# Designed miniproteins, single chains, continued (4): the designs that were tried, part 108

Each design is a single chain, and the fold is of that chain. pLDDT is the mean over its residues in the fold that is shown.

## One batch from the design tools (miniprotein)

Design m15748
Fold by ESMFold2-Fast:
Structure m15748 (fold): chain A 72 residues (1-72)
Amino acid sequence: SEVEKLVEELRKLIDEATDPATRAQLRAMLEAFEAYLKEHPDLPEEEKVKMYQSLLDTARDALAEERARRAA
């Protein structure tokens, strides 16, 4: 499903983080979101996709900041 693809992409981004603090932050965000979804099993797939896409955008921004800090 689209949701499964987004979760896999997010996990790949977490693995790409070289800073332990960035990795821990992204893992905490994923765990919190998965806990939220367990409490809301009736959420439409379209809404889940939007939420995961927002989380992916946040993760990509965090990795870009990490890469910028290393390049400086």
Scores: mean pLDDT 79

Design m15749
Fold by ESMFold2-Fast:
Structure m15749 (fold): chain A 68 residues (1-68)
Amino acid sequence: MSEEVEKEILRLIAEALVEVHRALKAGEDPTPIIDEYEKKVIELAEKNGDKKLAEELKKLFEDLRKKV
């Protein structure tokens, strides 16, 4: 995977955390936000051939769902 793709995945994860925090502060369900960003980062990792990263990202977002 290229460094540019890795930076994009990290940016998307950071944006997901910010948007989840905003939803929680507003009393809104963050689940749709988590699902949307998980899909985007996993598709990006798999499209670039990094199946291990895709599996680790799935675990990261599953852990995030358990904490909200």
Scores: mean pLDDT 82

Design m15750
Fold by ESMFold2-Fast:
Structure m15750 (fold): chain A 96 residues (1-96)
Amino acid sequence: VEELEELARRLEEAARRLLEAMRAGDRAAEQRASLELQRVVAEILELLQEKDPEGAKKIQEEDAELGRAHAARDLAAMEEEFRELLETIREAIEKL
């Protein structure tokens, strides 16, 4: 559980940096934040896959929606998908 809580904190920080970089037009910072976000999501999925496979599936689906919003450069959609992703992760942590 402590590992998932730390990963959730890192996810929130990476998402904040990604949104800030996109608003600023800082492509290098955007790329770095996006890579960190994907790395953290992958680690969360690895930890949840055996313990809460339904939660892992939901997180994977929400991450895909976030990725599509990012590709579309839709900041409002990204903020909404990011909020849903964090809620799902918090729910998964509560089940453990």
Scores: mean pLDDT 84

Design m15751
Fold by ESMFold2-Fast:
Structure m15751 (fold): chain A 106 residues (1-106)
Amino acid sequence: EEERAEEFLRWMLEKAGVELTDEILETYRAMRELARALRNGDIETAKKYAEKLPEELRKAVLEGIEKNDPRLGTTRAGLILDRRLGIVSPEDIERVEKMIEEELAK
């Protein structure tokens, strides 16, 4: 499951011309584990993975937990990450959607 998501991330970034760095990869892995822990109600594990995130993303997640809306916190952190990677640009969004469409056509 995680390997498939990592392969998909690598494929998307490679096609979009974005270099996959170890920092980006570790951030995505931490975000996935954090989201999984929150879905399972494991707040302690979620906080542990949040500490591995860059400060801006960590703050968004922890504020969401504090306000009893952890899903909003993770959504905001995801948007911050996408912005940092340039994925939120109109051209990058169009490329990602096209790549998803191509993958679903196989």
Scores: mean pLDDT 64

Design m15752
Fold by ESMFold2-Fast:
Structure m15752 (fold): chain A 140 residues (1-140)
Amino acid sequence: DLSPEEQALRDRLLEEAVAAYRAGDLREAARYLLGAALAVDPAVLEDILASGDVKEIANRLNNLLKPSEEAREELERLLGREVVERLEKEDPNFFNLLANIVEGTRDVVSEEALRESLRRLVETGDLVEGLLPAVEDLAA
């Protein structure tokens, strides 16, 4: 459970992600959605998010990435056990970022859109391309 302040921030950032998407600003939409998933104001992440590289972002956010066991289990259900075990071993910060995205979005984004976003994040390493399916579903 989020604090009342964290829930209010998350709700605001989800609304801003939808507004940015509808305005055609896909980068800003992805930035707000990631902020909502982490319960962090994306303005404080501006320099970190500027690269758009999800592995670089994960490495710079490592101290904030504390996913639950439930988020790990959900990530295994969405991507498959072999992919998740490989990610956890080879890129633990990226694994933690993906699990935090699952934890922060699974209640507002469909399972199909979330699965597609996670697959694109793993395949491309690009934040905007990766989060686009989740943002599109959220704005539907």
Scores: mean pLDDT 83

Design m15753
Fold by ESMFold2-Fast:
Structure m15753 (fold): chain A 60 residues (1-60)
Amino acid sequence: SKALEEISKKAGVSEEVIRESIRQAYYETGASQEKIAKSISEATGVPFSTALEAVREAVS
């Protein structure tokens, strides 16, 4: 997705790695989508809305 692609460029890792990291955080640690999105936004500098869209897509 465009959101995952943007995060991939900022983080310097593949979209697959980001998707898997999001899934692990959500399903294994029980972190909320908003908490995961906030962490991504703070770490990469992408807007919170972009990070939240990527998280929603990854857990769908």
Scores: mean pLDDT 85

Design m15754
Fold by ESMFold2-Fast:
Structure m15754 (fold): chain A 81 residues (1-81)
Amino acid sequence: KSKEVLEKELEKIPEIVLDFAKIYGIDEELRREMMEVLGLKEEELEPYLVPELSPETREDLRALIREAKERIEELKELLEK
């Protein structure tokens, strides 16, 4: 409803995904996807790179990134009216 609420949600989506990256770590492919989808800088994600990521964690993070992309596109459309 409020433009401010939608803008705040857009700001929070990258933060939520970053929080998961901080807890679980990310691989090189996830870093690239996060940069493309969330507009995050390489240097912001570099500290969270891990040499090995469990397949389960990787799938969960990819699903989260996909949901984030869809929600960002929806919010941008709503903001443009």
Scores: mean pLDDT 78

Design m15755
Fold by ESMFold2-Fast:
Parts: structure tokens; C-alpha cells; sequence
Structure m15755 (fold): chain A 90 residues (1-90)
């Protein structure tokens, strides 16, 4: 789990793909929901973004590459939002 979160934070697509293909792809939807929750908590994501990550992880039509790209987009958008909100509070 820690390596997966670190790969997302670092933008390390290769490590993400390795973890996804060897560990995550075979998990139940309930286990994938728990993973999405842990990612959202670690990255300070909203409940809406948590749900999007779960949908991405459970989507059988997406490749590991596409899943990583979509998750990284969510993380990047959240980072921009947090910076903007932080500036408004200062």
C-alpha cells in the first residue's frame, strides 16, 4: 500500500503498473474500495475524488497506464485546489 501511494505522489507510472498488475487487479471490489479510501486519505482527496479513484480501479475497460493517468490527473487537480484554498486563508 505505501509503495502504491509513493508511486502516485512521485508520478512513477512504472511502479504503479507493477503493483496494479501483480496485486490490485485480482482484488475484490470491496478491497479496491478500501484502496481508493487509503489513497484519498493519503493525498487529502475529497469523497467525490475517492469515488472516482474506486471507479478507475474497478473499470475493466481501462489499462493500467490509463488508470494511472486518470489518478494522477485527480491528484494534480486536488493539489492545485489545495494551494488556491491555502492562499485564500492567508
Amino acid sequence: MEKLIEAIRAGDKATFKEIYENEIVKLSDEEKEEIARKIAEALNLSKEDEEKIFEILSDKSLTADEKFDKILEIETENGIRLIKEGVEKL
Scores: mean pLDDT 77

Design m15756
Fold by ESMFold2-Fast:
Structure m15756 (fold): chain A 99 residues (1-99)
Amino acid sequence: SPVAERIRALEAAFQEAVRAGDFDASLDHLKELARVVMEEHPEYRDQVEKLLELIDEIKNSDDYDAVIERLRALQAESTHPELQGLAARLIYLVELKKA
């Protein structure tokens, strides 16, 4: 599937950015993944928009504990594996940045 190949390429780019310590690039790749999920699953638009807002808050705030808590709530509310995976990757990035 062309969509599945695009997702794999974005996930590979995300992992490479994380290994390089490029926090901003890691967030940008997660934004692109979130947009792909929204395009394929428009029923999850509201949840994806919340995730995108949280990514922007991470860039503009040092209150990582509040962001992590909201990401965990979003992950628990989601029934879609790709959206759960996006929230999990974002939690991992914020925890890594906090350490």
Scores: mean pLDDT 83

Design m15757
Fold by ESMFold2-Fast:
Structure m15757 (fold): chain A 75 residues (1-75)
Amino acid sequence: SPILENFRLLAESTLRILERYGASKETIEKVRKMLDEALARLEAATDPEEIRQILLDFGRKVNEVLEKIKKEKEA
């Protein structure tokens, strides 16, 4: 599925950004679990609105992780 493939690419890019910011192994594992959960939900979803909601939810969670890393790096 193009949606799943694009999501996997975004996921890999997100993990690379986290690594560049010096994210801990624990943080990387947490994000991988979030990605696995989102992928499982996307695989089960058939409604475009449901897919949209899953993607928005994931994006919000990733932004929260990035902001936390940014604050820790500045400390």
Scores: mean pLDDT 78

Design m15758
Fold by ESMFold2-Fast:
Structure m15758 (fold): chain A 87 residues (1-87)
Amino acid sequence: SLAEKLEELFARIKERVAARGVTTGAGVLAVLLEETGEMMKTITDPEEKKAIGELAGRAAEWVRAHPGISAEEALAQLEALIRELIE
């Protein structure tokens, strides 16, 4: 399901952020864009593509509106955005 795909996406982002020693919200956004970019290559469902595009766009907007934000704060906001999309 879309919910399972977004939960797995979040888990992968958290693992990559930790593995790479990312400490900034901009760094979390870079990981998110890499992961969503790879997902978009394999997804064929228009509704799933729309949801992933919306997640990436909203996350990018939020991170850029909050300069100096930490990776922890960016991950917390990303988790909240994912929860909104799977309701």
Scores: mean pLDDT 85

Design m15759
Fold by ESMFold2-Fast:
Structure m15759 (fold): chain A 96 residues (1-96)
Amino acid sequence: MKKEELDKKLSEASKELVELAKKLEKEYGIEKPSPTEELASEKQKEAAERVRKAGEEKAKEIRELASKVEELSEGEIELYAGTVESLGYMLGNLLL
């Protein structure tokens, strides 16, 4: 039961981080860059490029966090399962 709750929380956190990264990529046009308007001034082009780069960096950070959370989830669950199994084995031997 406690293992299922931990797994669910870590899985949900990983999914939320991936969803957030996708939203930022879409908002800043990283995956689908909008065509540059001919009437855009150099200041507007510079501002758009800064916003795009900031969005790209944030999306990258969020994706890295999602990967770390997913990896920690696997490792934490494996360590927890191993500890419970080890304790069960020790108790079995002591009762013999």
Scores: mean pLDDT 54

Design m15760
Fold by ESMFold2-Fast:
Structure m15760 (fold): chain A 63 residues (1-63)
Amino acid sequence: VKTQALTEQLNQVRDNLIAQGKSQDFANSVVQEAEKELNANPKPPAEYGKVIMGIVRDKLANE
């Protein structure tokens, strides 16, 4: 249930990034990093979007 909620959020973020013109590789890297981060530092589902958006920002700053 909790892992399904995370998977759904990650899929939505991936689709949104691709829709915004980001590459498939970039979208996949965000999803993988978010999954890794949330596995290492678990958050409630309400915080998934905030964590994922933080990773997007960090990756964009480092590109």
Scores: mean pLDDT 75

Design m15761
Fold by ESMFold2-Fast:
Structure m15761 (fold): chain A 86 residues (1-86)
Amino acid sequence: MERVFAAHFKDGTVKLFDPETGELLKELKNMSLEEAKKVLEEELGYKIEGEMIGEAALGLSLEETRIAREILKKLNAEAVLLLVKE
């Protein structure tokens, strides 16, 4: 199962990262968080397993919450999503 973190930014940028290496895998531009969720699920075949928006985490483990919070703060992102794909 493939696991990826996606960070959404205020400017409509979405960046997908490898959770093991931190490598940037893909970048999307000019979309809202809802548009990004739709593209990730419908076009790219991901399932959203968890999210962190501001200080609120849902569906994330303690370790995943730590990583998501670090991404959110260091990159000045609005939201971080945990994505899975087989």
Scores: mean pLDDT 81

Design m15762
Fold by ESMFold2-Fast:
Structure m15762 (fold): chain A 104 residues (1-104)
Amino acid sequence: MSKENALLKVLIDAANEGKPILSEDEFNKKVEEYIKKQNEVRELLDRIAAADSPEEAADILLEFMKKTGISKEEVYNIIDTAVELGLISPEFAEEAKKLIDEKL
């Protein structure tokens, strides 16, 4: 994801919430955190695409959840995105989701 897309997302979110004008430090921190999250998701998608089995993909995703604290719903959105991008099959995705549910 580009820096411009990250910046636009932060501005849209701020406008939609009707929040007061952000300080330069707060704004820069949010942009950097968004870019970091986008890069982490990209690396995660590459790792999932390289996984030999749904079990390996589930383990990668569970480790990512433990490291980042993202929700199960966010992990499912990442899996669905991988299917939409053609990185994994729908059958692979369903099995990985099932294994994540069983381990949580």
Scores: mean pLDDT 72

Design m15763
Fold by ESMFold2-Fast:
Structure m15763 (fold): chain A 67 residues (1-67)
Amino acid sequence: GPIDPLEVAQALVNIAAAIAVRSGLPRDEAKAWVEAFVDKVAEKFGLSPEERERLRADALATIDAAA
């Protein structure tokens, strides 16, 4: 079936956020790393600014919830 590039990007970002949480990095470093990852994924998949911000917000919320 057709896979939306946003769904692939979201899956990759979710994996990155999970790695960041499990890494034992300080929260600020984990957030900085995942934000950089979101930027790279958004560029690679040609995501809109709104889609990028959604992925960023979701990933940061995941890290904050794990604290």
Scores: mean pLDDT 83

Design m15764
Fold by ESMFold2-Fast:
Structure m15764 (fold): chain A 82 residues (1-82)
Amino acid sequence: SMALEVLQKLDQAIAAAQQLYDTSTDPAHRAQAQAYIQQAQAMRNFLSSSIPQPVPLSDVLQQVIQQADAIIAQVQALLAEE
């Protein structure tokens, strides 16, 4: 299901940011990784809630996938700078 795919993508984003945090020697990169972990966890927690939304769920899921992909790409860019 799309919801399962979104949760898996968020878990991938969290794992990538955690790897950056654990392996980076740059305190700025570690701070950015921590921010990405918090952002991805917040999105994951929001999606696990039963709170009804006025917007179509498919639009929310699409936005979250795009944001998770952006986090993964940014983490990969920061890892490449190391």
Scores: mean pLDDT 80

Design m15765
Fold by ESMFold2-Fast:
Structure m15765 (fold): chain A 66 residues (1-66)
Amino acid sequence: SRLEDVERTIEVGREGKERVSEAARKGDDEKAEEAIRETVERVGGIPVGDPEDVRESLLKAKEKAK
């Protein structure tokens, strides 16, 4: 259902945010950028996903974790 797709989008975004924040804290910019790319691609594959909103959220998480 769309509700399940929304919940999956939130979970994928949460996992991506953790990966991005961890990589950024370690100074691994390449892994942080890879995590952003992969997470945005996964969200884009979900019918109700908003990859642009997720990208914005992940970029903010990356900057705040530094």
Scores: mean pLDDT 79

Design m15766
Fold by ESMFold2-Fast:
Structure m15766 (fold): chain A 80 residues (1-80)
Amino acid sequence: SIRGPPLSEEELEELKKQLEEELEKVKELLAKRKASEEEVADARARLAEIERLEPEIRTEAERLVAEAQREVAELILESA
C-alpha cells in the first residue's frame, strides 16, 4: 500500500483545511465566467497543484465520492 509521510493529527487537519480553502477560491474564480483568461488559467493550475500535493487524500476522496454516488444511485432506484 502507498502511504504518505507520517503527519501529526494537527498537521493533517491544517493541511486539509488549507486544501479546502484553496479549492473554494478556485471555485469562485471559475464561477466568475467574466474573469480574464489568465485568472482562469491560474485557477486551473492551482487545482492541479492541489491534486499533486495530496495524492493520498485525493485518491481517498475520489473513492469516497464514487462510493457515495453508487449508494445514491441505488437509493434512487429503490425509491422509484
Scores: mean pLDDT 59

Design m15767
Fold by ESMFold2-Fast:
Structure m15767 (fold): chain A 81 residues (1-81)
Amino acid sequence: SSAAEAEVRTLARLFAHELRRLGYDEQADAILAAMEARDWAGLLALAEQAVRTFLAESDDERLKAGLRALLARLRELVARL
């Protein structure tokens, strides 16, 4: 679905933006490269790794819930590609 791909690309850009803001430029570049290569499995794996890192660094239950919801949406969209 073109709509699902557009949403995945939007989420990938958001992850890359946040990673760059935190100083993880190489990881941001990897996510964008996976997006441009249409490597949706690789993009999902990179996003899952980033979420696990943030969950380990934070005791913020609201942030954890938001990241889990975002990752669940990304998994759903990637499954449709």
Scores: mean pLDDT 78

Design m15768
Fold by ESMFold2-Fast:
Structure m15768 (fold): chain A 83 residues (1-83)
Amino acid sequence: MRTAVLTATVTAVEGKELTLEGTLTDTATGRVLSGRFTSELVDTGEPAAEKLAALEPGDTVTITYTLDAQGRVVDVEVEVEKA
């Protein structure tokens, strides 16, 4: 499967929506996108949803997306570093 990794700082939290600033890397192609991202807190099950809900502005987050053959997100892994 394909994997994409977002490493970003949380700049805003509004309900289920995060605003993040950082770098998204597609590990299969090596392509890198840098900038501001808006991520909806998708209920992907525990523990990813709990970690995303605990995010605060200033936190650093690493989100690993596992993508199927069609580019759909099938798994999400979240690691948080508190400010």
Scores: mean pLDDT 71

Design m15769
Fold by ESMFold2-Fast:
Structure m15769 (fold): chain A 100 residues (1-100)
Amino acid sequence: SMLEKRREVYDKISEALKPLEEELQKKIEEILNSDLSKEEKIKKIEEALEEYKERALEIARKVLAESSLSEEEKKELLEEIEEELETRIKIVLEKLKKGI
């Protein structure tokens, strides 16, 4: 039952992040299609990814605050989400640096 509650909260956070992920994808596509230099494109995408991480963590904190999870479980889940976001950002940046 506790594992099910944690999963439900994780799924709720994932769902809440979808509009923000779609906004990020459109912003990255706009930057890539611009007449900017490779260096300026990478810089703007790095800035967009950092803004995305901050906004995503704010949304996650709000969902967690409203959840019935313990304070320890909220902390652990937030740390897991932050690590997942950091890993995804690194992968995206590595692909862009190789592909641009």
Scores: mean pLDDT 86

Design m15770
Fold by ESMFold2-Fast:
Structure m15770 (fold): chain A 65 residues (1-65)
Amino acid sequence: MEERRQLAQEFAKKAEEIAKKYNAKITVLVTVDEDGRIRVEVLSADKPEVLEELQKAADEIQAKQ
């Protein structure tokens, strides 16, 4: 079984890559629920394209579990 910590790290790395690619400021909250499932909330991004890209990445990570 995949470790939820690895999924959280995978998302964090992807979010950092997106932020660097677009030279954007982002705020993202990653939590783990009682079942050990990753929950990702995109709180802010200074560019609408970045917000959309982060949401897609969040959805993909959440779908892997």
Scores: mean pLDDT 76

Design m15771
Fold by ESMFold2-Fast:
Formats: sequence, structure tokens, C-alpha cells
Structure m15771 (fold): chain A 66 residues (1-66)
Amino acid sequence: SASRALAALLERSARELIAETADEAKRQQIETLARGAVAEIRASTDPEEAARIAEAAGKQMREIAA
């Protein structure tokens, strides 16, 4: 499903950002954000909603990592 693919992609992106992030507090923030977003994506019955959640979470994770 689209939701499963989006959740998997977000999990992969989070792992990559965490691996590149030296700050422990930032790693924890990325982990928490990704976990919450993945749960919301998996719970969503609307593909457009799932896509919006994934896009917003991806942007926030990158901002935390910067």
C-alpha cells in the first residue's frame, strides 16, 4: 500500500539522518518525530493525508538535523 511505502521511506530517511547527526538530543528528536509520524501514516485511511504527514515529518527531521 502507499501508506506502507511512505512509512518505510520515512523510517529509512530517519535512520540516515540519525547516522549523520552527532548531537544526541537531535538524534532523540528525530527518532521521536519519525516514530510518531510513522504511526500516523499507518493509521491513516486517506493516501493524501498520509502523503502530507510524510512530507511534513521529512521536512521537520531535516530542519532538526541542520
Scores: mean pLDDT 86

Design m15772
Fold by ESMFold2-Fast:
Structure m15772 (fold): chain A 64 residues (1-64)
Amino acid sequence: SSKKEELEKVIEYTANAIRGIGALIDKKYEEAREYFRKAGMTDEEIEKMIKGFEEFLEELKKKR
């Protein structure tokens, strides 16, 4: 496949991952799951991402 097509996929996956993180900040977990799935993540990976991100945010609150 062309490098352009691969780059477009990476950009699309990245954009959806960022949208998913935004949904997590808004506590919209269902929307976050949909965005992460569009980013090419499996259901298991999505659950790990959500948990990891929330744990990370909790630690950041403690450090500040």
Scores: mean pLDDT 78

Design m15773
Fold by ESMFold2-Fast:
Structure m15773 (fold): chain A 102 residues (1-102)
Amino acid sequence: MMRRVIKIYDAEGKLIHEVELGAGESLPGDLAEPVLNSDGVRIEQVEYRDDMEVKVEAITRGGEEVVERVELTINGKKRVVEADSMEEAGKAVREFVEEVEK
């Protein structure tokens, strides 16, 4: 089963929080609300699967997470994909990998 690691970086790129979540879990409210209320905080979500890492990068703006980049790594090879949200990014990457692996 997949696992997700969410890393929160300040505006200088320093890691300030790291949370490991199961599938379908959300950031705890005490972490999520302060992050979303601060502009310029970078959120990096990495989903680990057997042969793949999915990395989603977002920045906080106006109380929302704005997805800026989705990066897929398969056997050390990186590919950037587009998505409108964190959930859509995860689905798009998964579907892309399934098509490539078929």
Scores: mean pLDDT 64

Design m15774
Fold by ESMFold2-Fast:
Structure m15774 (fold): chain A 59 residues (1-59)
Amino acid sequence: MSYFQKMKKIVEITMKANAEMREVVAKLKAAGASREQIQKAVAEIAAKMFEEQRKLLES
């Protein structure tokens, strides 16, 4: 895979994760979730994003 293809995929992964975080935060806030619940959900999405980015960089 070329450098440009890797960079494009990293951007796509980041944008998708950011959109998912925004949606989840909005839904949890509307449901009256605690700050800790929101932080946990965001952290799980961030961890998944970093794992996908790492796999692309290491391959």
Scores: mean pLDDT 83

Design m15775
Fold by ESMFold2-Fast:
Structure m15775 (fold): chain A 90 residues (1-90)
Amino acid sequence: NFEKLVELIKKASEAAKTDAAKAAEYLREAAELVGPGEGEALRYLADALLTLSAMDPEAAKEFAAAHREEIARAYEILRPLFEKIEEALE
């Protein structure tokens, strides 16, 4: 259900401002509603978000640098999906 997917991504975006664990849960739920490639990318971003939120700032910076290509790849896979969601929120 695309409407449920839009709701979950919107909730994840809002939760990401204050509660990384809740945002990650919404991303994992959204992953169940999409194709395998998009689902894997959403789960990767959820795991990365939780990992970064648990680290001190220097460790988080090093993690982000070491995984920059993986994060960019996940975002690239999800770009068409996020664009459709943005259109639905207009």
Scores: mean pLDDT 81

Design m15776
Fold by ESMFold2-Fast:
Structure m15776 (fold): chain A 96 residues (1-96)
Amino acid sequence: LSQETIQRIASLSTAAAILATAAAFSGDPADVEAAVELVREVARLLEEAGDTEAAREVLELAEEAERALREGDVERAAELVKEAVRRANAAVDAAV
């Protein structure tokens, strides 16, 4: 992974985790929707960097979060976003 890609993944992951934490506290689905969009961008960056397995796993978690959100389960959706962030960070750490 390039240093630029690592830094961008870290920034997007941090923002997604903050939004997911806010949503879990407030119950506001808009914060989860924003976090899912950031997680999808992280998956795209991982795929572009050649980490197709991590990209797939992060994308699957984003899709599960969107499903939970459609079912009205904001808390579950927020936890799935946080899991996606943990997975992305683990992939970055393994590449360094």
Scores: mean pLDDT 84

Design m15777
Fold by ESMFold2-Fast:
Structure m15777 (fold): chain A 93 residues (1-93)
Amino acid sequence: MDEELRRLAEELIEEAEKLIEEAKKKYPNDEQAKLIIKRAEKGIEEARKLLEEGRYREAAIKAARVVAMLSLLLEKEELAEKYVELVRELEEE
């Protein structure tokens, strides 16, 4: 279970980093998008720190929230819905 949560957190951090790069390319001159991207970058740094501390569930929740937020910014509604639902499941509803 801990190993599965660790793997999930690592995968979500990687996904978020890919979405950050996509958002930077898509919205290079959008001030609102820049603020969201900065929040996402901070969220991923926090998720990495939680992962290093062995707080795998919290790291996965933080990373999933970042992925959901970036998916909404990029208008990937199906992806956003999937990760919002994952956050709910990880928080034990």
Scores: mean pLDDT 84

Design m15778
Fold by ESMFold2-Fast:
Structure m15778 (fold): chain A 100 residues (1-100)
Amino acid sequence: SAELEERRRLLLLAEASLTMMAIYLSLKKYPQEVIDDVMALADNVGARLDELNGLPTSTPVLSRAEVEAILQTLLDKLADDPLLVAKLREVGALLRRAEE
């Protein structure tokens, strides 16, 4: 359906953005804790994509509250980098739209 295809598109864009963010943070030698939080969000998006595609996954899907808590933690920790803040806000919007 058009709705299911749009959800896949939004999740793919979010996963790509989070993956690139994790690479950037690693290259800039940010604390591993921050990188792990971004990777946890990327893994969750991957698990949701697998579920939509009917594929088996062993990765537990995070609740909406858990995702929002991780996003807020990252926004607080990365507040001094306006580019990262903008990208995190974009990812949050994509994830919320995928649930509507």
Scores: mean pLDDT 84

Design m15779
Fold by ESMFold2-Fast:
Parts: sequence; C-alpha cells; structure tokens
Structure m15779 (fold): chain A 85 residues (1-85)
Amino acid sequence: MSTLSEEQKKVIEELVEKAAKAYKLSKEEKERVLEMVLTGLEALGAHKLPEEHFKKVAKRFVIESVEGVLGRKLDEEEFLKILDE
C-alpha cells in the first residue's frame, strides 16, 4: 500500500502526463517515468512534506526521471513551465 495520498498521486500522474505529451514519450517510457517518480517519492517519505515542498520535489523527480529515460539533458526552465501549466 502506497504511503502517498490520492491527491499526491494525482499530482504525480498529472505531471508525468504533461511531460509525456511534451516530450513525446512512448507508452513504455511514460510507465517507467511514473514508476521511478512514485518509487523515489515513497522512498524519500514525501507524504510527510508540506504541500508546496511536495510539488517542488515531485517536479524535480519528474524532470530527472524523464532525462534518465531519454538518456539526455533537457531544458529545465522550459520543462518547469510545462509542469506549471
């Protein structure tokens, strides 16, 4: 059972979906990014973070996971704009 709340999971799923659409991730890449972000945030104990800090940490994990899956560095500023919409 996940320690993350349903609202926290929804935030993660929304961020991953935005990233997948913007960077044209395959189905497999999108699933891997989602798994990496959820696993990393649960291991960090992110459910204990204040809402604003949770969102910032989640965005960072999404960016790093997408970069890892694609094997290339992305423009962090443009990526953050995509995630903030």
Scores: mean pLDDT 81

Design m15780
Fold by ESMFold2-Fast:
Structure m15780 (fold): chain A 89 residues (1-89)
Amino acid sequence: TPLEQSRQLLRQARDLARQGNAVEAIRQVLQASTRGSVPATDALNTAMRNMGATNVSQAIQIARQNPQTSSRYIAQSVDVAITRIDTLT
């Protein structure tokens, strides 16, 4: 289902963020948001806001320049989203 696809992408984003791969982590969160899950869209928007980005292209640039700080924000927002999806299923 789209929700299970979103959950899988968010779990991949979490693992990438924990590894410090902020650029690929934010890309996976973006893909999860396209699957129609509100928690995934909220995670993308929260991560971008905390990073100081107004759009995804800017978020990727910031993640490339500041991978450690970006990874922490992405991991935090993704953990919240996964918990919300787990409550729905």
Scores: mean pLDDT 85

Design m15781
Fold by ESMFold2-Fast:
Structure m15781 (fold): chain A 128 residues (1-128)
Amino acid sequence: SKAEELLKKARDSVIEGNYEEAIKFYEEAIKADPDSPLAPVAYARLASVYARLGKIDEAKRWLEKAIELVKKNPDNAEAWDAVGRAAYALGDKETAYEYYIKATQLGSTSGAFNLILLANELNILPEP
């Protein structure tokens, strides 16, 4: 879909360090289909970009919109991973951990990797 293509362009822009271009593509993805299961993913990734730029208030506003949408359609593994990543970027590791669990339960391989990494960081795994 057009929204999927715009999300890919936004991700590629983030990898290249073109954060302003990434913001534009995420906003275009949201506008292309606001009722899409990709809309909460776009909002969450937009929040992560703002967090990386140190624009914490904007990041929090976009994350709140993403969380509202993913709670309305909670079977979206990619969206739970994306809100987890955004929460982590904002330093809310406890909330990120809960969201990665939800993503993992829904089959997100990305969510599972992030869950393992965060569990190790928080030292919550039992001693060997």
Scores: mean pLDDT 86

